# Designs tried in a protein design run: designed miniproteins, single chains, continued (4). Part 42

Each design is a single chain, and the fold is of that chain. pLDDT is the mean over its residues in the fold that is shown.

## One batch from the design tools (miniprotein)

Design m13434
Fold by ESMFold2-Fast:
Structure m13434 (fold): chain A 85 residues (1-85)
Amino acid sequence: MYSDDQIRGILYLQSQIDDVWRKTRKGELDTKKGLAMIDSLLILSYQLGVLNSLTYEQVKQKIDELEKMSTDEVIEYRKQLEKEL
């Protein structure tokens, strides 16, 4: 069963994925950045929900950092996350 912390984090990640997807489709975010952010958020969802290696607070902090990153920084971060799987 999922913990309350996991449920909160998954719902927050879902809302962030939806927001990034919407902004990317409208051209408000660079397509490469938007896609790399979505991939990163999906990996964070797996780490929170399946591996239970992250807390809700850690997920929130990682999302805040992703929003501040450049396109190249997000692409590199996504590659690093994939290596941790």
Scores: mean pLDDT 83

Design m13435
Fold by ESMFold2-Fast:
Structure m13435 (fold): chain A 93 residues (1-93)
Amino acid sequence: LEERAEAVLAELRAAAERAAADPSDEEARRLATLTTAVALAEILRWAEERGLLDAREREVLARAEALAAEASEEQREAGRLIARLTLARYEEE
């Protein structure tokens, strides 16, 4: 679990550094954006299932889900891992 989290974070960091070094690197920017959208959609979906979202937050979920639909399987796996690590502190079962 820790090794996979480190690998995902290293890849996201590398993509962010590439986008920062070359702002025209659409591929690195797209990778970071779509992976983040997947993670946000998973976290907000978890919150919606528990009745924690207001109307504005549901709109954010819809937008995140639309962006996440464009993600590759690798980006979806990375985003889901980030969401699981984030939610682990709030969901022990």
Scores: mean pLDDT 69

Design m13436
Fold by ESMFold2-Fast:
Structure m13436 (fold): chain A 89 residues (1-89)
Amino acid sequence: KEEQIERDIWEALLLIELVTTRIGLDHLRPQATPEQQAVLDELRAWLDEIADRIVNEDLTPEQVKELLEEFRKRVRDADARLAAIQAAS
């Protein structure tokens, strides 16, 4: 029971961050350069993959937490790549 509640909380946090990030990516893409669009598309594809995993897999609280950490790392990495592309322009 407690493990399920913990899972639901972590899953809700991940889904909130995922939805917010997807909205941001969709907003940025039309005004992005082709190089920036490639970075945005790569991140978007991975977000779609983890959304599918959340829906179709019986994830543990630990697995959901690991996905949230990986999500945050990938967002930071994408931001750094976008900044590098902008600086090179």
Scores: mean pLDDT 81

Design m13437
Fold by ESMFold2-Fast:
Structure m13437 (fold): chain A 75 residues (1-75)
Amino acid sequence: SELVEKLARAGRELRERFGIAPEDSYLLVKPFKAALEGKTPEEAAEILRENLLKSGRFDQETADEAAELFKELLS
């Protein structure tokens, strides 16, 4: 329950602050699944960073900032 609430907040803040549109929400699936499967905030954030960069739609600075926010919200 608490983790699901943290993930819901993270999804909203990532979309708002870093321009992750609803159509791009597929980029959040793997990192969010990692958190739900018990990976650490740092591990889940690293998966988000890699996923954003591999998409080719986000630069490294944006991916790094999004990953840091995600890690903070899961902590």
Scores: mean pLDDT 85

Design m13438
Fold by ESMFold2-Fast:
Structure m13438 (fold): chain A 84 residues (1-84)
Amino acid sequence: AADTVGAFADRLVAEYRHATPEEQERLARLFNEVVRLGDELAETRRKYGKEAFEKKLAEWQKKHGDPELTEAARAYADLREALE
């Protein structure tokens, strides 16, 4: 989980440093979306269990079609759940 979040974050930071201002705004929005989804996924698993978590994640995957982004959101949710 932490390694997956770190790898995704490192990739976004590298892209951000070499990006145009417009691309930087796009990357910032993408990062905020992953954080928001991860928080919602962690709360869903806490309140409704693993099946509700997997269903919500699968629905998001169908909308965006990006496996790397989906795995980043999963890893972020796992990290959030591990923190008090």
Scores: mean pLDDT 72

Design m13439
Fold by ESMFold2-Fast:
Structure m13439 (fold): chain A 87 residues (1-87)
Amino acid sequence: SLVEEVEKRLEELVEEFRREVERILADPSLSPEEKAARIDELFTRAMEEVAELAREALERGIPLEEVEKLVDKAMRELLQIVDEALR
């Protein structure tokens, strides 16, 4: 279904974000401050990509309530990754 397609794309976005954050954390050439700045830049980009997927989902006829639920889940997962990374 279209809902399942959008959910999968959001799950792939969250997993790609996790991999990129892990790559930044594993980089010995970066200071803690530089790592935090790069993670912030990635998070901003991930938020923009979630917003674009939400826009596409609405344009394709997925109900607003369903789109909001999918976005909320993805945003919670992105925030959890950031929280764990910056501990």
Scores: mean pLDDT 90

Design m13440
Fold by ESMFold2-Fast:
Structure m13440 (fold): chain A 85 residues (1-85)
Amino acid sequence: MSEEEVQKMVELLKAKREEILAEQPEIADLEVEAVKDPEIPAEAETRRIGNTLAAALRTGDTELEVIYMDEETGYGIRARVTLRP
């Protein structure tokens, strides 16, 4: 996964944010950002598939953080999802 591919995916998700929130009423908010060598919290649930690390962490009662990273390059995407209570 290249820096350009990650940035393009983040831009696409940001452009589609209002559409995603309209189609997923259980989601109150969605923030996405490109990351490079993100720190993965020890309490996060992690899964590896090839060179891709997926990490998921509940940061609050209604908040989830998900990171997808290419471990070879360190480039990835961080998504913060706020769920309706």
Scores: mean pLDDT 77

Design m13441
Fold by ESMFold2-Fast:
Structure m13441 (fold): chain A 74 residues (1-74)
Amino acid sequence: GATLTLRLPLPPGTVIDYELYDEDGNLVASGSVTADADGVATITFTGLKPGATYTLVLRDSEGNVIETTFTAPE
């Protein structure tokens, strides 16, 4: 499968919960990540279907939600 590494610009020490959904709405990955001292949180997804579109939902502890989509590498 395809691998994607995502780097998120966030205030240092920010804890984000993430959920990754495939194009059929199935949850395929979830977890938590913390932004480093440089203000970057790094998430790596593996086993993605090449060329498929995924939806990433990010939630912080204050209830802010960020939603983004990406296409897995072919």
Scores: mean pLDDT 81

Design m13442
Fold by ESMFold2-Fast:
Formats: C-alpha cells, sequence, structure tokens
Structure m13442 (fold): chain A 95 residues (1-95)
C-alpha cells in the first residue's frame, strides 16, 4: 500500500523530531534574518551560485513533497516540513 498507517512509535519519533528540530529552525531563521542583506547581495552578484542554490532548494522541496505524499498524519507532515525548512535555511546560510 502506498500510504503507511502510522504506529504509535512512528508518531512518537515524529513528535520527538519536532521538539528537537523546531528550536533549531527558529535559531536558523534568526541567523538568516541577521545575514539577509549579505545573502541577498551574494546571490545578486554571483549568478552561478544563485543557480546552484535555486536547484538545491528545488531538490529539497521535491524530497519534502515525495515524503509528504507517503503519509496523511499531520504530526509526521509537520516533522517533514520542519526538516525540509531546516535544510533550506542551512543552504541559504552557506551563501
Amino acid sequence: MPVIEESPEVRADAEATIAKVRPLVEELRAELEARRAEIEKNLATDPEKAKLVAEAEEFIKKQMEEAYAVTKDPVLREAIELVAEGNRLKLLLHV
């Protein structure tokens, strides 16, 4: 079956992931906001780097959508979204 029925253990792991990743995502968002002007300038002045970042963001989005399609559980979906956002923020902070 293409849809997994989530066990209590799988949901508990997702909840633990949310609890661990959410504060890290908030820290990364604050760091990105502090560096926003630098990141925007770097992307504007380096079109090759901007292209690589855009391709990597599209890859992260596709991986999130593929994982999201496997589950209908809102807790697992929130965990998937938080991990994808964390990966996107880390990518942008390396610009």
Scores: mean pLDDT 78

Design m13443
Fold by ESMFold2-Fast:
Structure m13443 (fold): chain A 64 residues (1-64)
Amino acid sequence: LRRRAAEHAVNLLLAGHSQDEAADLLSRLYGLSRETARRIVDAARKGLEAGDISKAIADAEEAG
């Protein structure tokens, strides 16, 4: 679950979705709370800003 949600968050951000849109989608698809989904998306964004997709996925997985 966590790994799949993290990968989805990274892909949504790369596709140009906003953080709020990505968090709402994750919450609905994975049954996550709004807080947990936002935390995953925030971690994914920070990893992507660092230029490391693998780190973005790992950090997002850890944040959930």
Scores: mean pLDDT 80

Design m13444
Fold by ESMFold2-Fast:
Structure m13444 (fold): chain A 78 residues (1-78)
Amino acid sequence: MATELAEQAGEAYKAGDKEKAEKLFIEAVELTVDELMAQGRPQLAADAARHAARLAESLGLEKAAEYARELARRAEAA
């Protein structure tokens, strides 16, 4: 579940495992976007991805932030 992955990403970040935090964060965002897109809610998917990108950026998770921004653009185009 996306919520469980997001919680695991937060725990990895607190433990200092930035690489694991980034991977789990990306997985959580991807699952959330996929679920919302499958429900026919592309605007909500884009909003969720943009919020995730800002959060990842504030935490210094640059790869996760870049990926979340890309997911937001794709959802907005749908």
Scores: mean pLDDT 80

Design m13445
Fold by ESMFold2-Fast:
Structure m13445 (fold): chain A 107 residues (1-107)
Amino acid sequence: SDSDELAEALLNNDEKKINEILSKYNIEKEDVYNLLRAVGARNKEEVKEILKKYENNIEGLKVLVGAVVRYLKSIGEIEKALFLLDIVEEEFPELKEFVEELRKELE
């Protein structure tokens, strides 16, 4: 998936592939790094603010969240991935099934 490819591109610092996927989904590059930082800092309010920018771009939101969760899994940061998923489920209850699929990937 594009979410898996973005997670791998983030892990490998593949700027060309990162820019390609972000452009496809109208995701701002700064939001990816700001989200990673906010999740790392356990800053729930900043995480909510970033995610809300994508409330009218649910496909982009799913790619962004899926990539960040898979990236965090790859570097062993399971608790940070779960922190992000808790906020996504709270702010976007309609994405509950999407969040549950990502939670299963973390087991």
Scores: mean pLDDT 91

Design m13446
Fold by ESMFold2-Fast:
Order: C-alpha cells, then sequence, then structure tokens
Structure m13446 (fold): chain A 87 residues (1-87)
C-alpha cells in the first residue's frame, strides 16, 4: 500500500499541476477572476477530499501527519494565490 510520503508526493504534484494550469488560463485571459476563485476552491476541495479518503486507510498517527501536511500545503497555496491576484 502507498506510504504517507508517496501519498503526499502524488497529492502535491497533482495539486501543483492543476494550480499551474489554472494560473496559466487566468494569465491568458481565458477565465475571469471570479472563475479563477471558483476553480481554485474546487481544486482545494478535491485535494482535501482525496487526502481524507487516503487517510482513512492509514494508522491514526499516519492520518494525523498526512492531514497536517495537506493543511500546510493549502496555506502555502493560498499565500501564492493572494500574491498573484493582488490587484
Amino acid sequence: MKTVEEILDELSNEFQKKFDELMEKYRRGEITKEQFKKEFDNILDEYRKKAEELASKLTPEERQRLLEKVDEMVKIAKEIYDKFLEE
């Protein structure tokens, strides 16, 4: 079965790819700021749901570690989002 490290790497890479694609669409003017916000929230929700689903199969200690790292990644993503969409 996948380790916590493998799960984190997969989730992080998938999240980063989707976020980069969304940023590129916004920079090209293909989507509005409101559409960007909606899609970004959808990406965050999907990322959290996948993490919780995978965490359900782990030990309590591994689950806690995974969810804490996911929360850390979400915070970083929001900081990047705020900087790039600031005015």
Scores: mean pLDDT 77

Design m13447
Fold by ESMFold2-Fast:
Structure m13447 (fold): chain A 91 residues (1-91)
Amino acid sequence: SVLSADMYVDGEFAGQLSGPTTDLAELLANIEAGLRKHKDAETIKLVIRGELSVETQVGLAIRIMAMAHELGYYVEKLEFGKGITITLKKE
């Protein structure tokens, strides 16, 4: 499945972080780089698109939540569907 990720910082579109890619490791690396670049933001929203199983979506969300926590963010909202939307807020 083809995957992509968009980032919103403090309500503004900050760019496409990744995609299209079939490499989950590449997607995660680009998300981590985006989170580190915008570590001083109050709110970050990640929109990950692609057809993923529920199990893969949960695993991906856990990895992203772990990265966000290390940068001082908590998960305000998590949505699953034909992809994942994660809203992160500064602790």
Scores: mean pLDDT 81

Design m13448
Fold by ESMFold2-Fast:
Structure m13448 (fold): chain A 80 residues (1-80)
Amino acid sequence: KKIVVERKGGDGGTVLQEIADEYNLTEEEARAIGLAIRNALAKGPKGEGEVKIGDIVVKAEVEAADSNDIKELKVEIVKL
């Protein structure tokens, strides 16, 4: 099963919480998304991050507004 989520604006923590609430994500799925976002932000102002946790693969594309804020975010979640 594949889920694609797009967000504009906000800090990483707030965006993660909104995604988790809107799509009824499990704690493991939310954790994977948080790690993918963190990895993408660590690569620079426009980066990509990928995380695999168990049977879940998360890919995140992030465009930063400043050091901690997100201008645009796209997350793809794939379950085996």
Scores: mean pLDDT 72

Design m13449
Fold by ESMFold2-Fast:
Structure m13449 (fold): chain A 102 residues (1-102)
Amino acid sequence: MRSLELFKKALEYKKKGDTSKFASYFSAGGIEVIEEVLAGRYEDAARSLEEGAKLFLKAGDYESAGDLYRMLSQVYRLMGDFERSEKYEKISEELYKIAKEK
């Protein structure tokens, strides 16, 4: 999945301290997810976001993981899967709380 590869590159640059390239690749990944959704590839978008979020979570980047889980919640809502949408929205909210606490 192209979006997942962009999120992987974003995390790589963040680990290197390259905040500018992190932001560029993370944004590019988000745009690719939107393109996947517009193309009706909801399952590809959801899988990319879930795998990307897990990678950022494992790296201790709770803010970026929260962003990806929020997007995942929105994708499930568009699919009509309100149970998974609510689950990932709650996970996103908890991750933002952890990120804000530092």
Scores: mean pLDDT 87

Design m13450
Fold by ESMFold2-Fast:
Order: structure tokens, then C-alpha cells, then sequence
Structure m13450 (fold): chain A 66 residues (1-66)
């Protein structure tokens, strides 16, 4: 079994406004990672490879549901 892990890390916020911008960016990146992960999973499973996909976030990205 192959495990694909997408880690989203928008970095440490410098202030509250930067935190809000990083949350929005992390949310968009997490959605993109899920779409790419699904495509890779579909491709690899079509080749007979068993795949687990996980999207994880660090810092603000974790709170954004990454």
C-alpha cells in the first residue's frame, strides 16, 4: 500500500491580518491538495496500486481544515 500525504503549511502569521490571509490561502491550498490527491489516487488504483491519501495542515492551515 502506498500512502500519499499532502502537508499544507502557510507559515507563521506576523499579525492578525496576516493570520487571516494565511487562513484563506491554506483553505485554497487544502482544496487543491484534495483535488490533486484524488486524481493521483484514481490513477494509481487504476494501475492496481492500493493508495491512502491524507491532507494535513500545520499552524493556521490546521485550523483551516487542511
Amino acid sequence: MVKLVFEVDAGEPKNEEDYKKKLELAKKLAELARQLGQKLKDYLEAQGIEVEVEVVGKGPAGEAGA
Scores: mean pLDDT 76

Design m13451
Fold by ESMFold2-Fast:
Structure m13451 (fold): chain A 80 residues (1-80)
Amino acid sequence: AEAATEEGLAALAAGDRATAAEHFRRAVLLDPNSDRAIFRAAQALGAERGVPASSLLPEFEAPPNDPEARAERLAAVVRA
């Protein structure tokens, strides 16, 4: 889970949003009870856009008991 999150952050830093989205999707599916991947993605995107991570958190809204929906929502936000 953490390794997948780190791979997603590295891909995002390299400008490869599609690869980053796939790594973040995998991170959520491996550890669906952790918000770490979502929080780290929000921090990285916020830094790139010059806004606080908290301003991006609403974009990651998804049912908390549906790992597949949460993974897809995170991937969609990262791809955008």
Scores: mean pLDDT 71

Design m13452
Fold by ESMFold2-Fast:
Structure m13452 (fold): chain A 100 residues (1-100)
Amino acid sequence: SEEALERINELIREAARRMAEAIEAGDKDALIATLRELGKRIEEVLSEVVSEEEVEEFRRLMDDYIARIAATDPADREGLEALLLRLFIDGQEFAERALA
């Protein structure tokens, strides 16, 4: 659904500033909290348009990246930014498959 993809992209844009601020501050807890809230809001959108199995796939994707971020040193900005970039790429690939 084009409408679902637009809603998801808006949620990502809203969260992006808070994520960038958390990384700059070295506040890993704020970064994780922002990602959990973003993931939950995206799951709500996905649950209207994709199968329960696809929602579970997305949840596992988010949980894996959150765990990797949690294991990363909060001073390692480059490592945190690299994980967010990978999450964004994997998330876009998921959205293109699930919403096609």
Scores: mean pLDDT 85

Design m13453
Fold by ESMFold2-Fast:
Structure m13453 (fold): chain A 80 residues (1-80)
Amino acid sequence: PLSRQEQIDGLLDTLATLMRSAGVPEEEIEAKVAELKSLSPAEQVAAFKELADELVARTGDPELAGALEQLLATLEKIAA
């Protein structure tokens, strides 16, 4: 079984992959992932929602929107 931190790390690795596919610069990906790792569970959920909305607005990609929605739902369950 994965620890809560390992589950979050795996989710953030998936987020980094989605950001990279969306054309986000590697420096920005590293900064955002580091920021999310430093936050409390409630702050992680809020920051993830804001980041997801920004990525969807930047790309207009409905597949990315769906993937981010699934990751957010998973993060909310881990944070609870």
Scores: mean pLDDT 82

Design m13454
Fold by ESMFold2-Fast:
Structure m13454 (fold): chain A 91 residues (1-91)
Amino acid sequence: SKMEEVRKLVEKLEALVNELNKESSPEVAALLQRQVDNIREALESGDSLALQMALGSAHLTISTLRLLGLVPEEKADEILELLNEALKLLE
């Protein structure tokens, strides 16, 4: 099912953000963790719109951190690809 595929992508996203947070500043790590927590909450709620909004918000946040050089480009790009894949499954 599409939701099972989205759940697997969110699990991969959580793992990548956890690895990124080991090398991020405390402020950036807290911001990224908030994005992940919001996505997880929306996923568990069963609200597809809430999930789309959470994924979109995370995409904007991570893109901004990447542009500011606050996160490694390679790791940010990997996370952004997972977010885009999840968003496409929900359309």
Scores: mean pLDDT 89

Design m13455
Fold by ESMFold2-Fast:
Structure m13455 (fold): chain A 65 residues (1-65)
Amino acid sequence: DIDTAVREIAAAVLATNSGSMEIISVEGDEIKIRVTGSDEALEKAKEAAKRLEKLTGAKVTIEVA
């Protein structure tokens, strides 16, 4: 249940992203996302991560491709 809710929230947040981020995994208290490309893409990923942490209470990890 909690994993499903976290996945839905993460998907909704990342659906408004302009295309260089994707969810790698969601495991209850941890969300992993991958970002591809420039420093601008990484900054957007960091902001998405902060938003997800506030909404879910989960730890968000960013992987740079």
Scores: mean pLDDT 69

Design m13456
Fold by ESMFold2-Fast:
Structure m13456 (fold): chain A 75 residues (1-75)
Amino acid sequence: SAAEREAQRYFLEAVAEMRSLDPAQARALKQETVAKMRELGASEALIRSMEAIFDRFIAQKERGLPIPEVVLVET
């Protein structure tokens, strides 16, 4: 749907921003992004998947490890 495409764009922008943030800022951005995705009408399954990706990235930042790039393919 159009709403899911918009939510996916917002998620990708948030992931890009996370690269320059510290772990505390990244956690705040995760909460803001999840709230925005719900507002845009994203499914709970999509939100849970994106939360898992955010949690992995935050954990990597806390360990000082590199964050992999995220590429989403449009379907």
Scores: mean pLDDT 75

Design m13457
Fold by ESMFold2-Fast:
Parts: structure tokens; C-alpha cells; sequence
Structure m13457 (fold): chain A 58 residues (1-58)
């Protein structure tokens, strides 16, 4: 299981995106493309730009 932490605020700019605050931890479910991952936090799933995340656990 891969856990990543947000290093910057991630705004929800579309319905497919997951809103995150700095320090929020998410489970990385899938790499969607070269810039985005599908992540889960508190039962919610959405797209997050990889540049906003740092992997903390695998």
C-alpha cells in the first residue's frame, strides 16, 4: 500500500479532483497518467497531481 502526503494545497478545480491540504495523507490507488494519480482519503477518491505529493510509505 502506497501512502503519499500533500506538500502544497491541492484545489478541487473539477469534479474528478480530490481537494487536499498540506500534510494530508492519501492512499495511492493507481497512476492515471504521467502527471496524475488516483488517490483515496477518508473514503473519497479523486485525481491528484503527482507534483503535489511525496511518498511516505510503501
Amino acid sequence: MEIAEAVAPVPQTGPEELELRPGDRVEVLEEVDDTHVLARKDGREGLVPRSYLRVVER
Scores: mean pLDDT 77

Design m13458
Fold by ESMFold2-Fast:
Parts: C-alpha cells; structure tokens; sequence
Structure m13458 (fold): chain A 75 residues (1-75)
C-alpha cells in the first residue's frame, strides 16, 4: 500500500493534471495560454519524480500559472 507521503504526491500530481485538462477544454485560447499549458505540463512531469516538498512547491507554481491562464481567458 502507498505511504501517506506517496498518496499526497499522487494527489498533487493529479490536481496539476486536472488543471491542465481544464485549460485544454477551453476553445478560445491564445498563444499565451498555450505557453502556460506547456509550462504546467513540464511541472507535472517534474512532479512524477519529485520529493513531497518539491511536489508541493511545483503545485504552488502550477496554481499560480492556472490563475494567470484563467485571468487571460476571462479578459
């Protein structure tokens, strides 16, 4: 069975991937949002091998990028 730390890392990765999927479902995305999606996909790849502490940092970065993408889409 996975450890609590392994489960937390899996949840953080799943949340990052879900945010990417949400952005990819948007039909009216510009180049800036596409670049944010690419960066978030890079962060998700980094999370696959990251420690729990690093995964938490990467999620925070992904959440900030997701917020920026939403602000662009809503503009």
Amino acid sequence: PPTPEELEREILLALTRMMVAVLKLEKNINEEVKEIIKRMEELAREMETASLEEARRLLKEAQELFKKAQEIIES
Scores: mean pLDDT 86

Design m13459
Fold by ESMFold2-Fast:
Structure m13459 (fold): chain A 64 residues (1-64)
Amino acid sequence: SSELEKIEKQLIEAKKKLLADPSLSPQLAREITEGVIQIVSAILRLQGVPQDKIDEIERKVLAA
């Protein structure tokens, strides 16, 4: 859905900002990025989004 595409784009943008932040260590930026992906994925599961769609979003965000 268009809503899932927006979530995907927002997660990719958040990842880019976290990794580019000079105040964060690379380790912290990575851990925060992974944590955000896990939290969003859990919320999408609770909202009834199919697992295959969640997996696709996670894969695309991690690959970006």
Scores: mean pLDDT 83

Design m13460
Fold by ESMFold2-Fast:
Structure m13460 (fold): chain A 61 residues (1-61)
Amino acid sequence: MEKEDEKVKEETTKRLTSLGVPKDDAEQMAKYAVTKAKRDGKDPREVADQVVDAVERQVTG
């Protein structure tokens, strides 16, 4: 796995846990986002940001 993908997973997990998501769930969501981005040929950071935004809207809305 590329070093950038590992960073995106770690940062995404930390962002999700800061929103109150349990660590295990946050790690799974981060891995899913990176895997989906690589499969679809998209930027892992963009897909991860979409996941974080969706969770933030659920928590705040």
Scores: mean pLDDT 78

Design m13461
Fold by ESMFold2-Fast:
Structure m13461 (fold): chain A 72 residues (1-72)
Amino acid sequence: MQREVLEEAAAVLAEVAGAEVVELGEAEINGKRGWALRYRDAATGDEGGIMLVDEADIAFVREQIAAIRAAA
């Protein structure tokens, strides 16, 4: 489920912003296990990240994906 949300986020970022997926996998943040996506903007080379630890993080990212798609 966390992986699926990050795969969808990666697809949206590639589609809307031309971003490249650098890393997608399990990560540990402050002793908590979760999933992380790291991406790179193709035009600027700047890197960004999305990290999912709790179900609230999943809900937040899903809401952002929906908002981005609605705006595109």
Scores: mean pLDDT 76

Design m13462
Fold by ESMFold2-Fast:
Order: structure tokens, then C-alpha cells, then sequence
Structure m13462 (fold): chain A 94 residues (1-94)
């Protein structure tokens, strides 16, 4: 179902965010790392697609401000997943 596909993409986004965090953590201040971890927890607990998109956007903005390895690749993958999510949401709305 479309709903099952949305949940799968959401899980893929969360896994990608966790990978991005692990790879970026050595390049972040302790305060920035705590903020990023909290944003990821907020994304995991998001009850709507709009909430998830908001937190992912905030995370991408934070990653873009750093010169962490692979940050651009993670941002590109996150943008693709958000596009998939938007397409599925359109299908769900009829």
C-alpha cells in the first residue's frame, strides 16, 4: 500500500540521518552534536510527513554549514528521499 511505502521511506530517512550523524560527529562541536542528535530524535518521533520534512530540513541545514566528509552526499540522498516521500503523499491524497 502507499501507506506502507511511506513508512518504509520514513525508516530509510531515519537510518540515513543516523549514518550522517555518525560520520559528521567528529567534525561537530559537542553542542552541535547534541542539537543534531535531538533533531534526529524529533524526526523519529514525527507523527506527520510535514513534521518529518521540517526536522530533516533543519538537519540538512546544519550539515551544510560544516565541511564534514560526505555531508553533500548525505544531503543529496536526503533530498531524493524527501522527493519520494512527497510523491507518495500526493498519491495518498488522491
Amino acid sequence: SVEEQIEKVKEEIIELLKRAFEESKPYLSPEEAEKLEQLIKNAENATTVEELKYYVGEIMALLAEKNAPNAKEFIAELREKLRELARLEELLKE
Scores: mean pLDDT 83

Design m13463
Fold by ESMFold2-Fast:
Structure m13463 (fold): chain A 86 residues (1-86)
Amino acid sequence: MKEYKIIITLKKEVDPEKAKKVIESAVLQTEGVIEAEVEALSGKEFEVRLKAENREAAEKAARNMELAIENELDVEVESVEIEEIK
């Protein structure tokens, strides 16, 4: 089990509270994700800290977040960065 930080940047501003709920739901529904915390840095930028079984699970979580954001918030994702926390 490893800890990861995911930073998501959106092309447009959204309601941070709605976005946090969408992101949190998508991450926690991902197989191999044990726990997650979502912080809104702005209306366009979000930080997700998660514990996952492996990097593949973290990558799946990032993909699920992108799909959920695009489908539920009607906004495109500009970038996603995944970093393993020591």
Scores: mean pLDDT 85

Design m13464
Fold by ESMFold2-Fast:
Structure m13464 (fold): chain A 106 residues (1-106)
Amino acid sequence: FPSLEELAAAARESAPLLKTPDQRAMALGVAEGARAGAAGASAEEAHRIARETALRAGASEEMAEFAGELSRALVYRAEGKLEKAEEEEKEALEHLRKAIEERAAA
């Protein structure tokens, strides 16, 4: 499994390659959440940082929640809390689904 530093770098480098502003904002959120986790932030703090970063970058509410939940899951995995990580990954996917549905409805 990649380190939180490697995941943060990958998310940041991938952001400009993503097709939609929402996806780019999400990737920037995940990059900052993973970077905070690498620096010792809690899963809750990583979630907050990722969500707030994504929102400032122009993400929808659901896409920002996806970035937050995914960042929380990454920190839990780095801590060895695999069951909590899997739960947060499921929640992240539900927010991603809602973000896609909202865009399709617009």
Scores: mean pLDDT 83

Design m13465
Fold by ESMFold2-Fast:
Structure m13465 (fold): chain A 66 residues (1-66)
Amino acid sequence: GALGERAAEAARKGAERLVEEGKKLGRPDFSVTVRAEGDNVVFDIEVLGQKRTLTVPAEQVLKAWG
C-alpha cells in the first residue's frame, strides 16, 4: 500500500546513506536492499558475506526514518 511504499522510500534513503558512510570508513562489504511488502518494509542485509532479512511495520520505519 501507499504507507509501505512511503516507508520503503524513507528507508532506502537511510540505507544509501549508511552504505556511503561505510564506504568512506573502508567497509565496502556492507549492502542493504529495501523493498515494500504491503504495509511492511523488508530489509535484505549482507555484511561480511552473511545475509539477514528483517521485516518491519511501515509505521515503525516512518517513526525512525521519516
Scores: mean pLDDT 77

Design m13466
Fold by ESMFold2-Fast:
Structure m13466 (fold): chain A 83 residues (1-83)
Amino acid sequence: SEAKELAEKALEIAKESKTDEQAIEAARLAGEAASRAKTKEEAELALKAGMEALKASKTVEAVTTAIGAALAAIGRLFELELE
């Protein structure tokens, strides 16, 4: 799925991250994965990606972006539970 592919790419970038730009990219992809999640499992993977991006974050911008992605994934999990 598109959500799974985005979340897996975000996880890889986050784990390999050496720069704030890479951490922000991982967070952005995790947020995109959350918005495209169609299953609880996809939303959980997006949340995991957002949390890994947060661990890689060293600047306020990177941290804020990663928190935003994690919150988007949590919101999507609640939406999917209510469908």
Scores: mean pLDDT 85

Design m13467
Fold by ESMFold2-Fast:
Structure m13467 (fold): chain A 64 residues (1-64)
Amino acid sequence: SQLDDEVRRGIRLVAQMQRMGRYDDASSYFSQIRTQYSNQDVSGLRSLVDDGSRRFNITIPDPS
């Protein structure tokens, strides 16, 4: 889906930020992605975000 593709693209950008040593920016952007899409009632968003966190070794607090 389009939303799935947008989230995947964002996660790739977060990974790129980490590769550049921009860890705070990466963490902040990942939190923004999670917050933005949680309000759009995207089924499976939590699972997609958690999978991305595992793949790129990103630890983000759940903003609820």
Scores: mean pLDDT 64

Design m13468
Fold by ESMFold2-Fast:
Structure m13468 (fold): chain A 86 residues (1-86)
Amino acid sequence: SPELEKEILRSMAIMALSVVITLDPRLSEESKELLREAMEAIEAEDYDKALELLKEVAEMLKETNPEGAKMVERAAELVEEAKKLA
């Protein structure tokens, strides 16, 4: 069902961002704050805001933390898929 798929995609995105925030010591406090704000937007189903925040963080990380950037980009892909089902 679309509702179940949306719930799974949202949960996967939130989990991926939680892992990045918790386990990546290279993240600045600014990046962590933006990622927490993105997680709140995902939970509120404000997908446009979540995507803007995730794209901003991925851009911030791409030169200094490319692995973190890729994880954030993956979370953005999951949010984009959830948005299509909303």
Scores: mean pLDDT 85

